# Ledger of designs, part 89: designed miniproteins, single chains, continued (5)

Each design is a single chain, and the fold is of that chain. pLDDT is the mean over its residues in the fold that is shown.

## One batch from the design tools (miniprotein)

Design m19270
Fold by ESMFold2-Fast:
Structure m19270 (fold): chain A 74 residues (1-74)
Amino acid sequence: MSYEEVLELLRERMEELGVPEEVIEEAVKIFEEQHKKGLSIEEALAAVYQWALEHGDGLTARAVLETYAEVKAS
């Protein structure tokens, strides 16, 4: 799965779970910043997951886990 496909899947999962747009944009920004640093897709997803846990966002955390499962299945 490409970086762009994972980013779109993460956004779609967050939207489906009802995560607010402002939170989605912050999560996407974190994912993109990790990728620009040369980190793997798995490391970028882990960064979003930790960010979600730090502010008690169980919906964003779930979206990351669902996205990660799809990446591993590919």
Scores: mean pLDDT 86

Design m19271
Fold by ESMFold2-Fast:
Structure m19271 (fold): chain A 74 residues (1-74)
Amino acid sequence: EEERKKIIEEIQKLLDEAVEHYRAGDYERADELLKKAIDLANKNADKLTPEEQARIVGGILRVIGARVERDLAA
C-alpha cells in the first residue's frame, strides 16, 4: 500500500504546483504539471478507490479553475 500512497501524494503535489503556476502566469509549466498529474492518475486508475479518484478529480477541477481565473484576468 506504500506505493499507492506515494502515487496519490505525487498526484496531489503536481496539482497543487499546477495551481500555483497558473496563478503566477507560468502557463507552460502549469500545463506540464497538470498533464503529468493526469497521466499518473490514468496509469494508476485501476489501483485507486472511488474516494481517491474523487479527490483527484476535485484537484484537477481546482487547477482548471485557477487557469480560467488567470485567463479572465489577462
Scores: mean pLDDT 78

Design m19272
Fold by ESMFold2-Fast:
Structure m19272 (fold): chain A 57 residues (1-57)
Amino acid sequence: MLTEEQRERIIKALTEKYGISPEEAKALLDEFEKRLETEDPKKAVEWFNQKVKELAK
């Protein structure tokens, strides 16, 4: 779904703006893409936003 360039940009934003480690950012993004494919996209986005908020710092 996401291009590799889009994935890299999201990981960079998560690490630079939210202080999430690159490993955590990659794992979070991988789960987000999996959720976008297997469940409602709006529910997947809400889950992703909540996890970013929980993992920030």
Scores: mean pLDDT 79

Design m19273
Fold by ESMFold2-Fast:
Structure m19273 (fold): chain A 100 residues (1-100)
Amino acid sequence: SLKERIEKIEKAFLEFEERITEAIQNGDKDAVIEALRELGEELKKIVKNPKFVEEIQKAMDEGIERIKKAKTLDEIRKAVNETLQKIRDIVSKEIEELEK
């Protein structure tokens, strides 16, 4: 059901946000990148629409490159937060189209 898909999506974001908090504080870019990749793979399995899967993948790739280039903890946090917001926007559009 749509409700079950929304619940799975929100749970995936919540678990990611909890997981990366310590990694960001430690400046562990590799841990942040791996957590972000795992989030992207889970979301792609839930959304399934090729258009939104491609948009999620692009947002992930751009976010990962930005995290790799980050030199401070603030830059890592900003890159993660902006990437998450972009992915949330993509997922919200897919949800809006599911019943239309």
Scores: mean pLDDT 82

Design m19274
Fold by ESMFold2-Fast:
Structure m19274 (fold): chain A 64 residues (1-64)
Amino acid sequence: GEQEELYKKAAELIDKAGVLAALGRHEEARRLLEEAQKLIEQITDPEMKEELLKNYKTALALLK
């Protein structure tokens, strides 16, 4: 459904951002995390949102 599509897209952006951050490509990583945040804000399922926020915060912690 729509919630699953938003989750998948946000998760893919977070994963890619994590890889870019680990490579020192912090500006590109930040851009992807900004896009992921917009998708996370649209998620109404509390379990899906909480899991994405946890992964989002982990990726964000790689930025300095």
Scores: mean pLDDT 86

Design m19275
Fold by ESMFold2-Fast:
Formats: structure tokens, C-alpha cells, sequence
Structure m19275 (fold): chain A 120 residues (1-120)
């Protein structure tokens, strides 16, 4: 189902962001953060109030992860990326619980695909 695919894609992007941040691979970290951001921003737009709030928390943590990367704080960037991933997964779960359509979940996955293509 589209929700399970989205949850998998969010987890994969989060794991890539954490690994890249800890390795000092700024380019890959920024790419993975962009993918998480695309998912979170789209969930904030399409989800109900509770899902949108969780998605906004994910966006806030991604901003902190980018700030930590700019300062050379690898561990801080990784911790904020983990927190962003947790909030993005919660946003997806809340959206699914509220009955967000399969088509809308496919739109969120497409936003991740577009962000990854733009970063290549």
C-alpha cells in the first residue's frame, strides 16, 4: 500500500541523512534532508491538523539538522535528522489514521522522488 511505501521511503531517507551526517558527507546529507523535507511539507499540506502539526515539527528539526551541518556539528546534525524522521513517520501514521487517500500518499512519494531527482 502507498502508506507502507511512504513509511519505508521516510525511514530510508532518515537513515541516509544520519549516516551521511556522521560520515561528514555534506552533499549526501543535504540530499537526504531534502527528501525528508519534501515528504514533511507535502504531508503538512495534505494531512489533517494533527498530521500537519507532526509534519511541521519534522520540518523544524530538518532546519536544525541543516544548521548543525553548516557548523560542522556532525552528531547534532544526525540527532536532528533522527528526530525529523520520527516526526515525519508520526505525520504519515496520523494521516493514515485520519483516512488520507492512497492517491494522496502517492503524491507524497512523488514529492520525495522529485526532490531526489532535483538533487542529482
Amino acid sequence: AAYEELARRIREAGERAVRAALAGDEGEAVRAIAALGAAAVTLARLGDAEAAEAARRAVFELGKALGALREGDREGAAEHAREATRHALEAARLAAAAGLSEEAFREVVAAIDAAEAAAA
Scores: mean pLDDT 91

Design m19276
Fold by ESMFold2-Fast:
Formats: sequence, structure tokens, C-alpha cells
Structure m19276 (fold): chain A 70 residues (1-70)
Amino acid sequence: AAAHAAAGVELGRRGAPRYRVLHAAGEAAEAAGDLESAAAAYRMAAAEARAEGDEELAAEFEARARALEA
């Protein structure tokens, strides 16, 4: 049961655009001038991409968050 639940969550995370929802939230925050919220959203998107095993995509979101904080 727990293993199947974890597999279902992992499959949903890989198939579902959770990092894309967070990316869109970051873009909306940037448009509103809320750079701190935008950076936080991009970091969360990076964490979701990393959880899916997509380290390259995670690095892209991390770079975007850092650019907003610099």
C-alpha cells in the first residue's frame, strides 16, 4: 500500500506539471514586482524538478531564482 502510494505520487509528479505551475507562479510574481515570491516559486520549481530526477531543469530554475536575488 505505502509503496504503491509512493509510486503513484512519483508518477503523478513526473507526469503532472507541478514545476510548471510553480514556474507560472514565479512569472506572475515577477510581473507583479514581487521578486522575493518569484525567487521562492522558482526554488520550489527546482525542488520539484530535482525530485523527478531532472537535475538540469532544477539547475535552470535555481539560476533564475538567483538572478532575481542578485
Scores: mean pLDDT 70

Design m19277
Fold by ESMFold2-Fast:
Structure m19277 (fold): chain A 65 residues (1-65)
Amino acid sequence: DEIYKEGYEIAKWALDNTNPTAEGIRESIESLEELIKEAETEEEKKALEGALEGLREKAKELGLP
Protein backbone atom coordinates (compact mmCIF):
# COMPACT_ATOMS: atom_id res chain seq x y z
CA ASP A 1 0.00 0.00 0.00
CA GLU A 2 2.65 2.55 1.02
CA ILE A 3 4.91 1.57 -1.89
CA TYR A 4 1.98 1.78 -4.31
CA LYS A 5 1.02 5.20 -2.94
CA GLU A 6 4.60 6.44 -3.24
CA GLY A 7 4.68 5.36 -6.89
CA TYR A 8 1.44 7.24 -7.48
CA GLU A 9 2.85 10.42 -5.90
CA ILE A 10 6.07 10.14 -7.93
CA ALA A 11 4.00 9.91 -11.12
CA LYS A 12 2.13 13.09 -10.16
CA TRP A 13 5.45 14.83 -9.54
CA ALA A 14 6.84 13.66 -12.87
CA LEU A 15 3.76 14.94 -14.72
CA ASP A 16 4.11 18.32 -13.00
CA ASN A 17 7.73 18.49 -14.19
CA THR A 18 7.09 17.34 -17.77
CA ASN A 19 4.84 18.82 -20.43
CA PRO A 20 1.62 16.81 -19.88
CA THR A 21 0.73 16.37 -23.54
CA ALA A 22 -1.09 13.33 -24.91
CA GLU A 23 2.18 12.09 -26.43
CA GLY A 24 4.11 12.64 -23.22
CA ILE A 25 1.58 10.75 -21.12
CA ARG A 26 1.41 7.91 -23.65
CA GLU A 27 5.20 7.59 -23.68
CA SER A 28 5.33 7.62 -19.87
CA ILE A 29 2.67 4.90 -19.68
CA GLU A 30 4.61 2.79 -22.20
CA SER A 31 7.83 3.29 -20.22
CA LEU A 32 6.19 2.22 -16.97
CA GLU A 33 4.58 -0.82 -18.60
CA GLU A 34 8.03 -1.90 -19.84
CA LEU A 35 9.57 -1.30 -16.40
CA ILE A 36 6.83 -3.39 -14.78
CA LYS A 37 7.64 -6.26 -17.16
CA GLU A 38 11.31 -5.99 -16.16
CA ALA A 39 10.70 -5.56 -12.41
CA GLU A 40 12.64 -8.15 -10.42
CA THR A 41 11.04 -7.55 -7.02
CA GLU A 42 7.48 -7.28 -5.75
CA GLU A 43 8.29 -3.94 -4.12
CA GLU A 44 9.50 -2.47 -7.41
CA LYS A 45 6.46 -3.84 -9.23
CA LYS A 46 4.08 -2.30 -6.67
CA ALA A 47 5.74 1.11 -6.95
CA LEU A 48 5.58 1.02 -10.75
CA GLU A 49 1.94 -0.11 -10.70
CA GLY A 50 1.13 2.86 -8.45
CA ALA A 51 2.90 5.20 -10.83
CA LEU A 52 1.03 3.69 -13.80
CA GLU A 53 -2.29 4.25 -12.03
CA GLY A 54 -1.33 7.88 -11.39
CA LEU A 55 -0.54 8.40 -15.06
CA ARG A 56 -3.77 6.77 -16.20
CA GLU A 57 -5.76 8.92 -13.79
CA LYS A 58 -4.04 12.04 -15.11
CA ALA A 59 -4.74 10.96 -18.69
CA LYS A 60 -8.45 10.73 -17.87
CA GLU A 61 -8.35 14.18 -16.24
CA LEU A 62 -6.91 15.58 -19.47
CA GLY A 63 -9.62 13.89 -21.55
CA LEU A 64 -7.35 11.25 -23.06
CA PRO A 65 -8.70 7.74 -23.86
Scores: mean pLDDT 73

Design m19278
Fold by ESMFold2-Fast:
Structure m19278 (fold): chain A 69 residues (1-69)
Amino acid sequence: MEEVIEETAEEARRLAEKMGLDPEKFAEYARQIAEDLLEKGYSPERARAIAITAAVLIGVGEKLEEELK
């Protein structure tokens, strides 16, 4: 379980670097989401995919929120 969470965070960190997002924040979001999904009984594969996708959406959403202000 822990290993899957950390691997998910690492993958998210690399994606954030490629997209110009904050890699530390992105990894943290992915870690938190993956942990929550695993606790709710989602499979590691689904938890990983959802966590990375959700982290991307959150990061993009925060950037858009700043542009609106």
Scores: mean pLDDT 77

Design m19279
Fold by ESMFold2-Fast:
Structure m19279 (fold): chain A 86 residues (1-86)
Amino acid sequence: LTKSQEAEMLIALGRMKIAVAKIMVKNHPDDKEVLKEAIELLEEAIKLFEEAARLAREAGDEELAKEAEREVEEAKKLIEELKKKL
């Protein structure tokens, strides 16, 4: 894999974790243990996106790096929203 392909894969994995977290919260919105687990998945997704941004920049793909950084900001907003429910 090239650094750019590796970054794309990490973004896809992070998006999958966000999708799982959203489904969990939708199905169990008042379950505090589920909310905590969803937050952990979102934190894992952030780490994947941050690594993806780093790899994208090493590859010279600034657009892909910015895409990963936007995903980080969206995941952080979701974490803050879920923390308000705890």
Scores: mean pLDDT 90

Design m19280
Fold by ESMFold2-Fast:
Structure m19280 (fold): chain A 85 residues (1-85)
Amino acid sequence: DGLNKLLAQLAAEGKKLIIEVDTAGEAVAIAKVLKDKGIDFVAVVADTVEEAVKKAEEAAKTNPVVIAATEAAKAGLEKLGVKVV
């Protein structure tokens, strides 16, 4: 769909993309889409989404696509083989 095409294009252009998600289910769903498209990404988790976004800015220096989520998402992301930093 349009979101997958946009994400692939931004990643190919070397653009920094931080994907902020409020729920564990949304984080896992987005991670699955990125993985299915072969897009390199990492996830960062913290007690709050706001703190995760701050961590994501640092991770984005070496990873062009970063998911920022709460700690509740960690187990689901790890089951998908996603790097959680």
Scores: mean pLDDT 77

Design m19281
Fold by ESMFold2-Fast:
Structure m19281 (fold): chain A 67 residues (1-67)
Amino acid sequence: HHMELDPNLSPEERRRLLAREIVEKLYLALATSLGFDPEEAKRLLEEDPVAFSRRLDEAIREWFRKK
C-alpha cells in the first residue's frame, strides 16, 4: 500500500493522483472478485483501460446470468 508521488506536484494534484490510485485499486479488487487474474487485469488497466472496462462489463453480465 505504498504510493510514490512526484514532489514537484501541487498539493491538489497529489490528492487527485491519490484518489485515482484508490479508484484503480477498487476496480482491480472488483475484477479479481469476478474471476479475473489480478496481474492480467492490472496490465489491461494500464495498457488499454477501454478494453479493461469492456471485459469487466462482460464479467458482470455473466455473473448476473449465473445468479
Scores: mean pLDDT 70

Design m19282
Fold by ESMFold2-Fast:
Structure m19282 (fold): chain A 59 residues (1-59)
Amino acid sequence: SMEEIEKLIREAAEISAELKALPEDDPELVKRFRELLNKLAARVGSEAFGLVAEEMKKL
């Protein structure tokens, strides 16, 4: 859902800000950031596919 996507974007933004504030990268934060980006990509892809499928049903 869009709400889950917004939540993941917010979490990714917070981790990005933490990483930028650190004098060097924290490997655990980098891993968590990459995991969140992967979840975001999967959720965006799922939502986009759902929208296309709904539109195709109207044809």
Scores: mean pLDDT 73

Design m19283
Fold by ESMFold2-Fast:
Structure m19283 (fold): chain A 70 residues (1-70)
Amino acid sequence: MTAEQADALGRRVAAVADRKGTVTPEELAAILDELPLSEEQKQRLLDEARRLGSLTADQFDRLLIRLLLE
């Protein structure tokens, strides 16, 4: 995943979290479908999100950093 893709994803997630307080894995799946990510990258993000349940924007930013750094 590129830094530009991570930034775009983070902004979309923050927009949802600002309205609802959290982002569900289902909402994350819809956001991921709007981005030029591989199916492998989408599944990896969704699997991690499902393990954590609903995410705040801050929790999601930490998840993105972890996945970019492995």
Scores: mean pLDDT 75

Design m19284
Fold by ESMFold2-Fast:
Structure m19284 (fold): chain A 74 residues (1-74)
Amino acid sequence: EEGDKAFEAGDYRAAVEAFEAEIKKNPQNAEAYLRLGKAYYKLGDIKKAVEAFEKAIQLDPNNEEAKRMIEKLK
């Protein structure tokens, strides 16, 4: 919720911090990694965005959105 609100407001740094906090509490949350990747992509940090999307796919191989994001960035 905090991260999603920050992302929708265009505060991508606050979104990254919120999603990283969520991941710290639940390291297997594939959705949090997907959201983290989107926030890094908006910040222009393509390397961190790809790493987050790859982690989302590793945790949930059926995450089609993360797969599409990686294909778009490669």
Scores: mean pLDDT 84

Design m19285
Fold by ESMFold2-Fast:
Structure m19285 (fold): chain A 88 residues (1-88)
Amino acid sequence: KRKKLIAEAVEESIRRIEKEGITEELLAGFIPLVEEALEEGALSKELARRVVELLEKALKSEAFASLPEGVQKRAEELLEKLKELVGK
């Protein structure tokens, strides 16, 4: 049940970013949520691929450059971990 709720929250965050665009506020909430989802094993391979695609796009955005340096590094580390999950 907990894993399903976290996965649904990640999917909703992706939809919101797709609708509103990539903003600093949306990324600041999305990165910790995806970190929690990965830690809990809540990401299916399909959902992880969608997160990878969004993070790759986000890392090239002006909004990402406006995030604190520590959050940027966390997002880059998260992307590498997700790419490993998707590649298996």
Scores: mean pLDDT 83

Design m19287
Fold by ESMFold2-Fast:
Structure m19287 (fold): chain A 96 residues (1-96)
Amino acid sequence: MAEELKEKAREAIEEARRALEEGDVEAALEHLRRAMELALKLLNEGHYEEAIEILEEVIELARELVRRFPDNLEAQILEGLAGILLGLAKLLLKKQ
């Protein structure tokens, strides 16, 4: 299950990266939201290391979206939420 969720999340991240290269902000945000949902499923199943990897990639692309489109509130919210989830994932991994 973790491998399948991680693969789907990586696919969503690659689609988000392509959309960002094309300047399609709406598509990039949609794919990043999908990757974040998959990271949440990984967290719920106790796959914290995998969730951390996905969330770090989501944050990187969300920051690039905010840099290119600084007035896009949805991109700012997504970056913030992904950061909170990353913090939670790291806390859960540390506690075991």
Scores: mean pLDDT 85

Design m19288
Fold by ESMFold2-Fast:
Structure m19288 (fold): chain A 69 residues (1-69)
Amino acid sequence: ATAARHEALAAEHQARRDSLLEKMGITREEFREIFNNNTFDELTPEQKEVLLHEGLARAHRQRADDARA
């Protein structure tokens, strides 16, 4: 099912995001503060990778929701 595939991909990207945040020793909330106070180009490669996985997880969750409608 299309929704289930997107849910699985979202979960994978969430896990990668959470793993990176754990490695960095920061919470998702603390990362959000870093993002709010910096432009994308000012972020470290690791911070950019967190944003990538968070964005992909959000996109796949949205696609799963759309596929259920």
Scores: mean pLDDT 80

Design m19290
Fold by ESMFold2-Fast:
Structure m19290 (fold): chain A 67 residues (1-67)
Amino acid sequence: SFLEEGKKLFEEGKYDEAIAKFEEALRIDPNNVEAQRLLGQAYAKLGKFDKAMEYLLKAAEIERQRR
């Protein structure tokens, strides 16, 4: 799956390529909390902290709304 491919790229330090795979996962399932958290982590690794915070907060909000 795109999510699993992205995780492998993330483990290899290929953060730009991992982001592309996580974005594909979100295109298929926009509420995929794991993909949003991993996007946040990948952006943080690239020093893009505004984007990192955006995705991490969105993931937290989706989890909160499901309660």
Scores: mean pLDDT 83

Design m19291
Fold by ESMFold2-Fast:
Structure m19291 (fold): chain A 77 residues (1-77)
Amino acid sequence: SLEELKEKIIKLLEELLKLIKDEELKKKVEEVIERVKKAETKEEILEALEELADALVQNNATEEQKKLLSEAISLVS
């Protein structure tokens, strides 16, 4: 179900948030968590996660941080 998918993705994003020290990037992850909570479709979830992937690359995120987001994206794809 969409609700079970959201729960799994939010858990991964919360794990990602714990690894981030940059305040601007933390705000972006928190914003994406809220977008996932409000999403009505898998497409909306995927769009939010892909925008976050771009933000992680721009902020030189670690391999561990990128892996958690990649896992979240794989769940919705």
Scores: mean pLDDT 87

Design m19292
Fold by ESMFold2-Fast:
Structure m19292 (fold): chain A 92 residues (1-92)
Amino acid sequence: SSERRAAQLLTAAGILIAGAEFALSLGDREAARAHLRAAIENLARALEVASKEDLPLLVKLAERAAELAEEAGDAELAEEARRLKEEAEEAL
């Protein structure tokens, strides 16, 4: 179901974001950027199948991904995450 797919994609994004936070705590910006890119891909896929109930979590995860992407020095990735956040907020 779409609900199951959205939940799985959001869970995967959350795990990847936690991985990026851990990588940044070790000073590994390359690993952080890789985790964040994968997280943003999962968030984008989640947005395509998300119900309104999924959107608040997607907004929170996208906002956190944007913050971490800025910390990792990837402005393009931060902008992609911010765009996903704005699209999810507009859908609310």
Scores: mean pLDDT 90

Design m19293
Fold by ESMFold2-Fast:
Structure m19293 (fold): chain A 80 residues (1-80)
Amino acid sequence: GMKATVKVVGKNSLFIEVEITLEDGTVYRGFVVSEDTDGVMTVLTYDGKVFTIQNLDGKTASDLEVGDVVEAEVLSVTTL
């Protein structure tokens, strides 16, 4: 898959907001809508894209703090 970085830009008890930066410098912002225990998360972006992303350090989005940046791999992307 495509390499990306994921930055946590907001976090509360209901929502984790992230910024996804792709290898070409394209930036998407959205919310984590689901995650599993293997570090795979689904992000719904404000522009209607759905990213499925594997965190390369094995951490879940719930393990991350605001301002944390992790290397990730995009497993799939779809447009709604």
Scores: mean pLDDT 81

Design m19294
Fold by ESMFold2-Fast:
Structure m19294 (fold): chain A 72 residues (1-72)
Amino acid sequence: SAEEQAIAYNNLGLVYQYLGKLDEAVKAYKKAIELNPNFAEAHHNLGNLYKLQGKLDLATKEYEEAARLREA
């Protein structure tokens, strides 16, 4: 299912982030969100990664989206 694929891509993003492959991690988290736009965890993880990269405006937008999805 799309939900199972979203979880797999989110997990792949975490692995890439652990390995320091930050660009690949961003792509994996974005693919997870594409497959499941309501995946709060993937938005939160992407926000953390953008923050690590110094992309604070992008990080803030992803954190706000994760927070909205968790309140729904």
Scores: mean pLDDT 89

Design m19295
Fold by ESMFold2-Fast:
Order: C-alpha cells, then structure tokens, then sequence
Structure m19295 (fold): chain A 73 residues (1-73)
C-alpha cells in the first residue's frame, strides 16, 4: 500500500544520507534513486486511494530525492 511504500522510501532516504555523510557518494546516489522510485510508487498508490496527506508526503519525498540526485551529479 501507499503507506508501506512511503515508509520504505523514507528508510532508503535515511540510508542514502548516511552514505553521503560517510563520503560514499556512489552508494548514496544509488540509495537516493531507490528512494525516488519508491516515493513515485507511493504517490501513484496514494492518489488511487484518495489519501491527500500521504500523496503530499510522498510527493515531497519524491522532490527531495530527485533534487539530491541532481545535486550529486
């Protein structure tokens, strides 16, 4: 469901940030890309469910992950 996808996206985002802090930019980029994919799925699923709060949270996470990916390249 959207909530599970959002939770997984948050976990991947946290892992990506820790990798970045350790100077492992390659692993960080991979984890941010995984977080973006999960967040995109969460947006679609939350829209299907009609849950605006989850849709907004997922969309914010998607934007954040996408921005960080762009910053790392």
Amino acid sequence: NAEELLQKAREKLDEAIKAYENGDYETSLKLFEEARELAAQAVKESERQGNLDLTIEAAVLLIAASTLIAALK
Scores: mean pLDDT 82

Design m19296
Fold by ESMFold2-Fast:
Structure m19296 (fold): chain A 62 residues (1-62)
Amino acid sequence: KAEELIKKAAEALSNQDNDKAIELLREAAKVSENSELILKAAEALEKKDYEEAAELMNKALE
């Protein structure tokens, strides 16, 4: 469930839809035990730190 939302966020990023990716990550955080990592990824995207966001998203999927 949360994994699917994170994957959709990654797809939104590949399409350069940063706002949609942030929204999807915030939704994923609500249903994930890794909510802190996912929220940090959303914060990184708000700062336009795409490398940090991708790293945190991948870590949350582990």
Scores: mean pLDDT 80

Design m19297
Fold by ESMFold2-Fast:
Structure m19297 (fold): chain A 62 residues (1-62)
Amino acid sequence: FKPGDIVEALRDIPKLLPTDLELKKGDLVEVLKVVNENWVLVRNLATGEEGYVPKSALRKVP
């Protein structure tokens, strides 16, 4: 993943920490920053909310 990529949530993702983003399966998000090997900062395109999400729960949209 890289900043500007549009990616889709593969499953429901719970908000575990205050800085995490809660997502539902099928939600589209924009990657804002790749934080490390496991985490990205994203923005939900429907709500405008930002937060951290595990990379393993996302896939790149064609």
Scores: mean pLDDT 79

Design m19298
Fold by ESMFold2-Fast:
Structure m19298 (fold): chain A 62 residues (1-62)
Amino acid sequence: HLQRAEEYERLGRERLARGDYRGAARYFSQAAFHALQAGDTERALELGLRAQEALLRAEAAE
């Protein structure tokens, strides 16, 4: 699952760079899920916070 967490984190960062905050939130959430399944609770928490931050930015932009 760590490899998939890294892949989704990369996709999230790419979406964030494009200003696609909803897309970034979705990918960071997927990355957090895979990190959690891999037993990396600290990384899962960090990625979950990034997903939440991206979602809040998306909602604020509406």
Scores: mean pLDDT 82

Design m19299
Fold by ESMFold2-Fast:
Structure m19299 (fold): chain A 84 residues (1-84)
Amino acid sequence: HMEEAKEKIVAIAKALKRYVEADPSLTPEQKARVLELLDKAIEAAKKGDFDKAIEYMQEALRVAGREDEAKVVANYIKEVAKKA
């Protein structure tokens, strides 16, 4: 189930990248920082480092001003990681 967990976490990070790129309320600087952090989260998830993937995704969503989404995403990744 480790590969399934990695795939789900990577899919979430990629969805967040698309969502952030489409958000007109974010500055170019915020978008660049968020995308950098989401790319780091994807690489951490591919390596099986789910704690780092959560850390990077939470920081990205905080930079984007989405604290509530950060909590939901972190909880989902923790549940997915339990199945790995």
Scores: mean pLDDT 79

Design m19300
Fold by ESMFold2-Fast:
Structure m19300 (fold): chain A 85 residues (1-85)
Amino acid sequence: SRPPVSEEERIEQTRRELEELIREAERKGLEEIARLLRELLETGDAEAAVRAFELLARLNPDSTAEDLERARALGEHVAALLRKG
């Protein structure tokens, strides 16, 4: 069995994934999403995270209310991980 990924490694991976997501948002002209993701990366702010992930989910017109709820929960989880680092 592969050893579990450490919390420190998960936080570092999450930071890298957010940096890539910010670059993609900027490239696509999604200025509000990019701003909120930068705030999340810098501060671990849960409100910025929830709003950013909700807006990302809303870019898919087929997103259900359940998809939006999952996006908000993901935002809260990511913010909590970043606050631990």
Scores: mean pLDDT 83

Design m19301
Fold by ESMFold2-Fast:
Order: C-alpha cells, then structure tokens, then sequence
Structure m19301 (fold): chain A 94 residues (1-94)
C-alpha cells in the first residue's frame, strides 16, 4: 500500500494522509500505520494514542501490542512496556 511506501521513504505526512484513507475499509491497519509514522519520527506519545485506537478495535492485535510496548520502552516506561509485551506473548502462545 502507498502508506507503507511513504513510511519507507520517510514521507510521514503523506503516509498519515494515505493511512487515513483506509479508516473506513480497514481502521485497525489505518491506526497502526499512523502510529508507525509517529513512532518513526520519535513522537512516541502520539504513536501510543494511535496504537491504543487500533487495540480498542482489535484487543488481540499482536503487532499493535508490540508497537505499543516499544513506544512505552522508548519513553522509559519499562513496566508498561513489559505488560504489553507479555500480553502479546500470551496471545501468540494460545
């Protein structure tokens, strides 16, 4: 998808705009891609907001849980990071 191509090129504003076009068709993917664009820019608090929106729609989304954990780790919130990594692991082991 064009959103991923823009992310790989470092065109984060274009990536976010394309991801927003997916909101009706695939809102979980849209929120995850927007979160990834913020994460890649070092905007970890904004990234967390969008990964949390993805998890509101799909609570067992392993990718969103891992990205949320990584975002908390980047902010130094290690206990929260460990909680979300553990949740992702439990889902993968089911």
Amino acid sequence: DEALEYLEEGKYEEAIAKAKELLKENPVLAYTLIGLAYFAQGKYEEAIEYFEKALELDPENVEALKLLALSYAELGEMEKAEEYFEKAKEIEEK
Scores: mean pLDDT 86

Design m19302
Fold by ESMFold2-Fast:
Structure m19302 (fold): chain A 118 residues (1-118)
Amino acid sequence: SLTSLEFDVDQEAVREALAMSREELHPLAQEVYELVAAAPGIREGDALGAAQALQAGLLSGDPRSGVKAAMATVIGGAAAAGLPAEATIELIRRIGEVTGDMETAEEVIELLRQAEAL
């Protein structure tokens, strides 16, 4: 389940990232925004939120926590949009590819598969 994801992001980094426009974000965070925004039914605010979550991790010097936070945001946005689990899993895998953190993507995908089996 999503509650098994461990991430810790500096609150000052979160505040700074939330104040940034899309154009001010790190290139990796911008690429995550474009990827998530292209998903059918996901709201622009959820796509921006995922990108800002990654940005906060990058600003705090903990990119893995940023990737986990971005993935958690995408899962929430996908659920709100009514996306099937397979589409959500594909988005998580692609975020892993873009960020170079496939280990985190595989961990998150396994948690999603376990949650769907319940």
Scores: mean pLDDT 82

Design m19304
Fold by ESMFold2-Fast:
Structure m19304 (fold): chain A 65 residues (1-65)
Amino acid sequence: EEEIRELEIKLANLYAALGVLQAAHDFLEELGLDTTDTRAAIQSLQAEIDEVEKRLEELRKEYEK
């Protein structure tokens, strides 16, 4: 179960980072500044979150369902 805990911690950290990037994106957009980098970073984080969530699902399936 350590792997599941590690991934849960990673997922929590990724969601925290996503929140920070979303706030930065909104701030830049409000100022009328270029949001290309924040959009790219959000997309990368979202993809990583999706991968971690899939991995968690796979590990949970290995347990008694």
Scores: mean pLDDT 80

Design m19305
Fold by ESMFold2-Fast:
Structure m19305 (fold): chain A 68 residues (1-68)
Amino acid sequence: TLTLEVKDLSDEEIEEVARRATEGLVESARAKGIELSEDQVEAIRRYIARELREAQEEGKELTLVIRI
């Protein structure tokens, strides 16, 4: 579980957080024998970035729970 306070993040910081979280998910999936396609990896990154932006715009705290 990762809780992020997103109200003060720049757009570049949001993209970086989404990229790093996606990299961690891909590595965890590989360790468990799960192979993600390029399309799935990109979809996960976009999803995380969008959730972070929406939380920031609404002034909400975002809690990310990453499970494989």
Scores: mean pLDDT 73

Design m19306
Fold by ESMFold2-Fast:
Structure m19306 (fold): chain A 62 residues (1-62)
Amino acid sequence: MDAEKYFKEGIELAKEKKYEEAIKKFKKALEIDPNFEAARELLAKVLEKLGKKEEAEKIRKE
């Protein structure tokens, strides 16, 4: 439940283009559930939108 809660909060922040805040929420979701594929993919996409391509690639490969 907590991982899903943070994931949903991250989606809402990303819709508002608050990408730095969305990253924090997706990281919290992955801290609780490291196998949360949807959170990992959205984290990588948000990192790419901020120009952090190397960080996004690291997230995808884990």
Scores: mean pLDDT 81

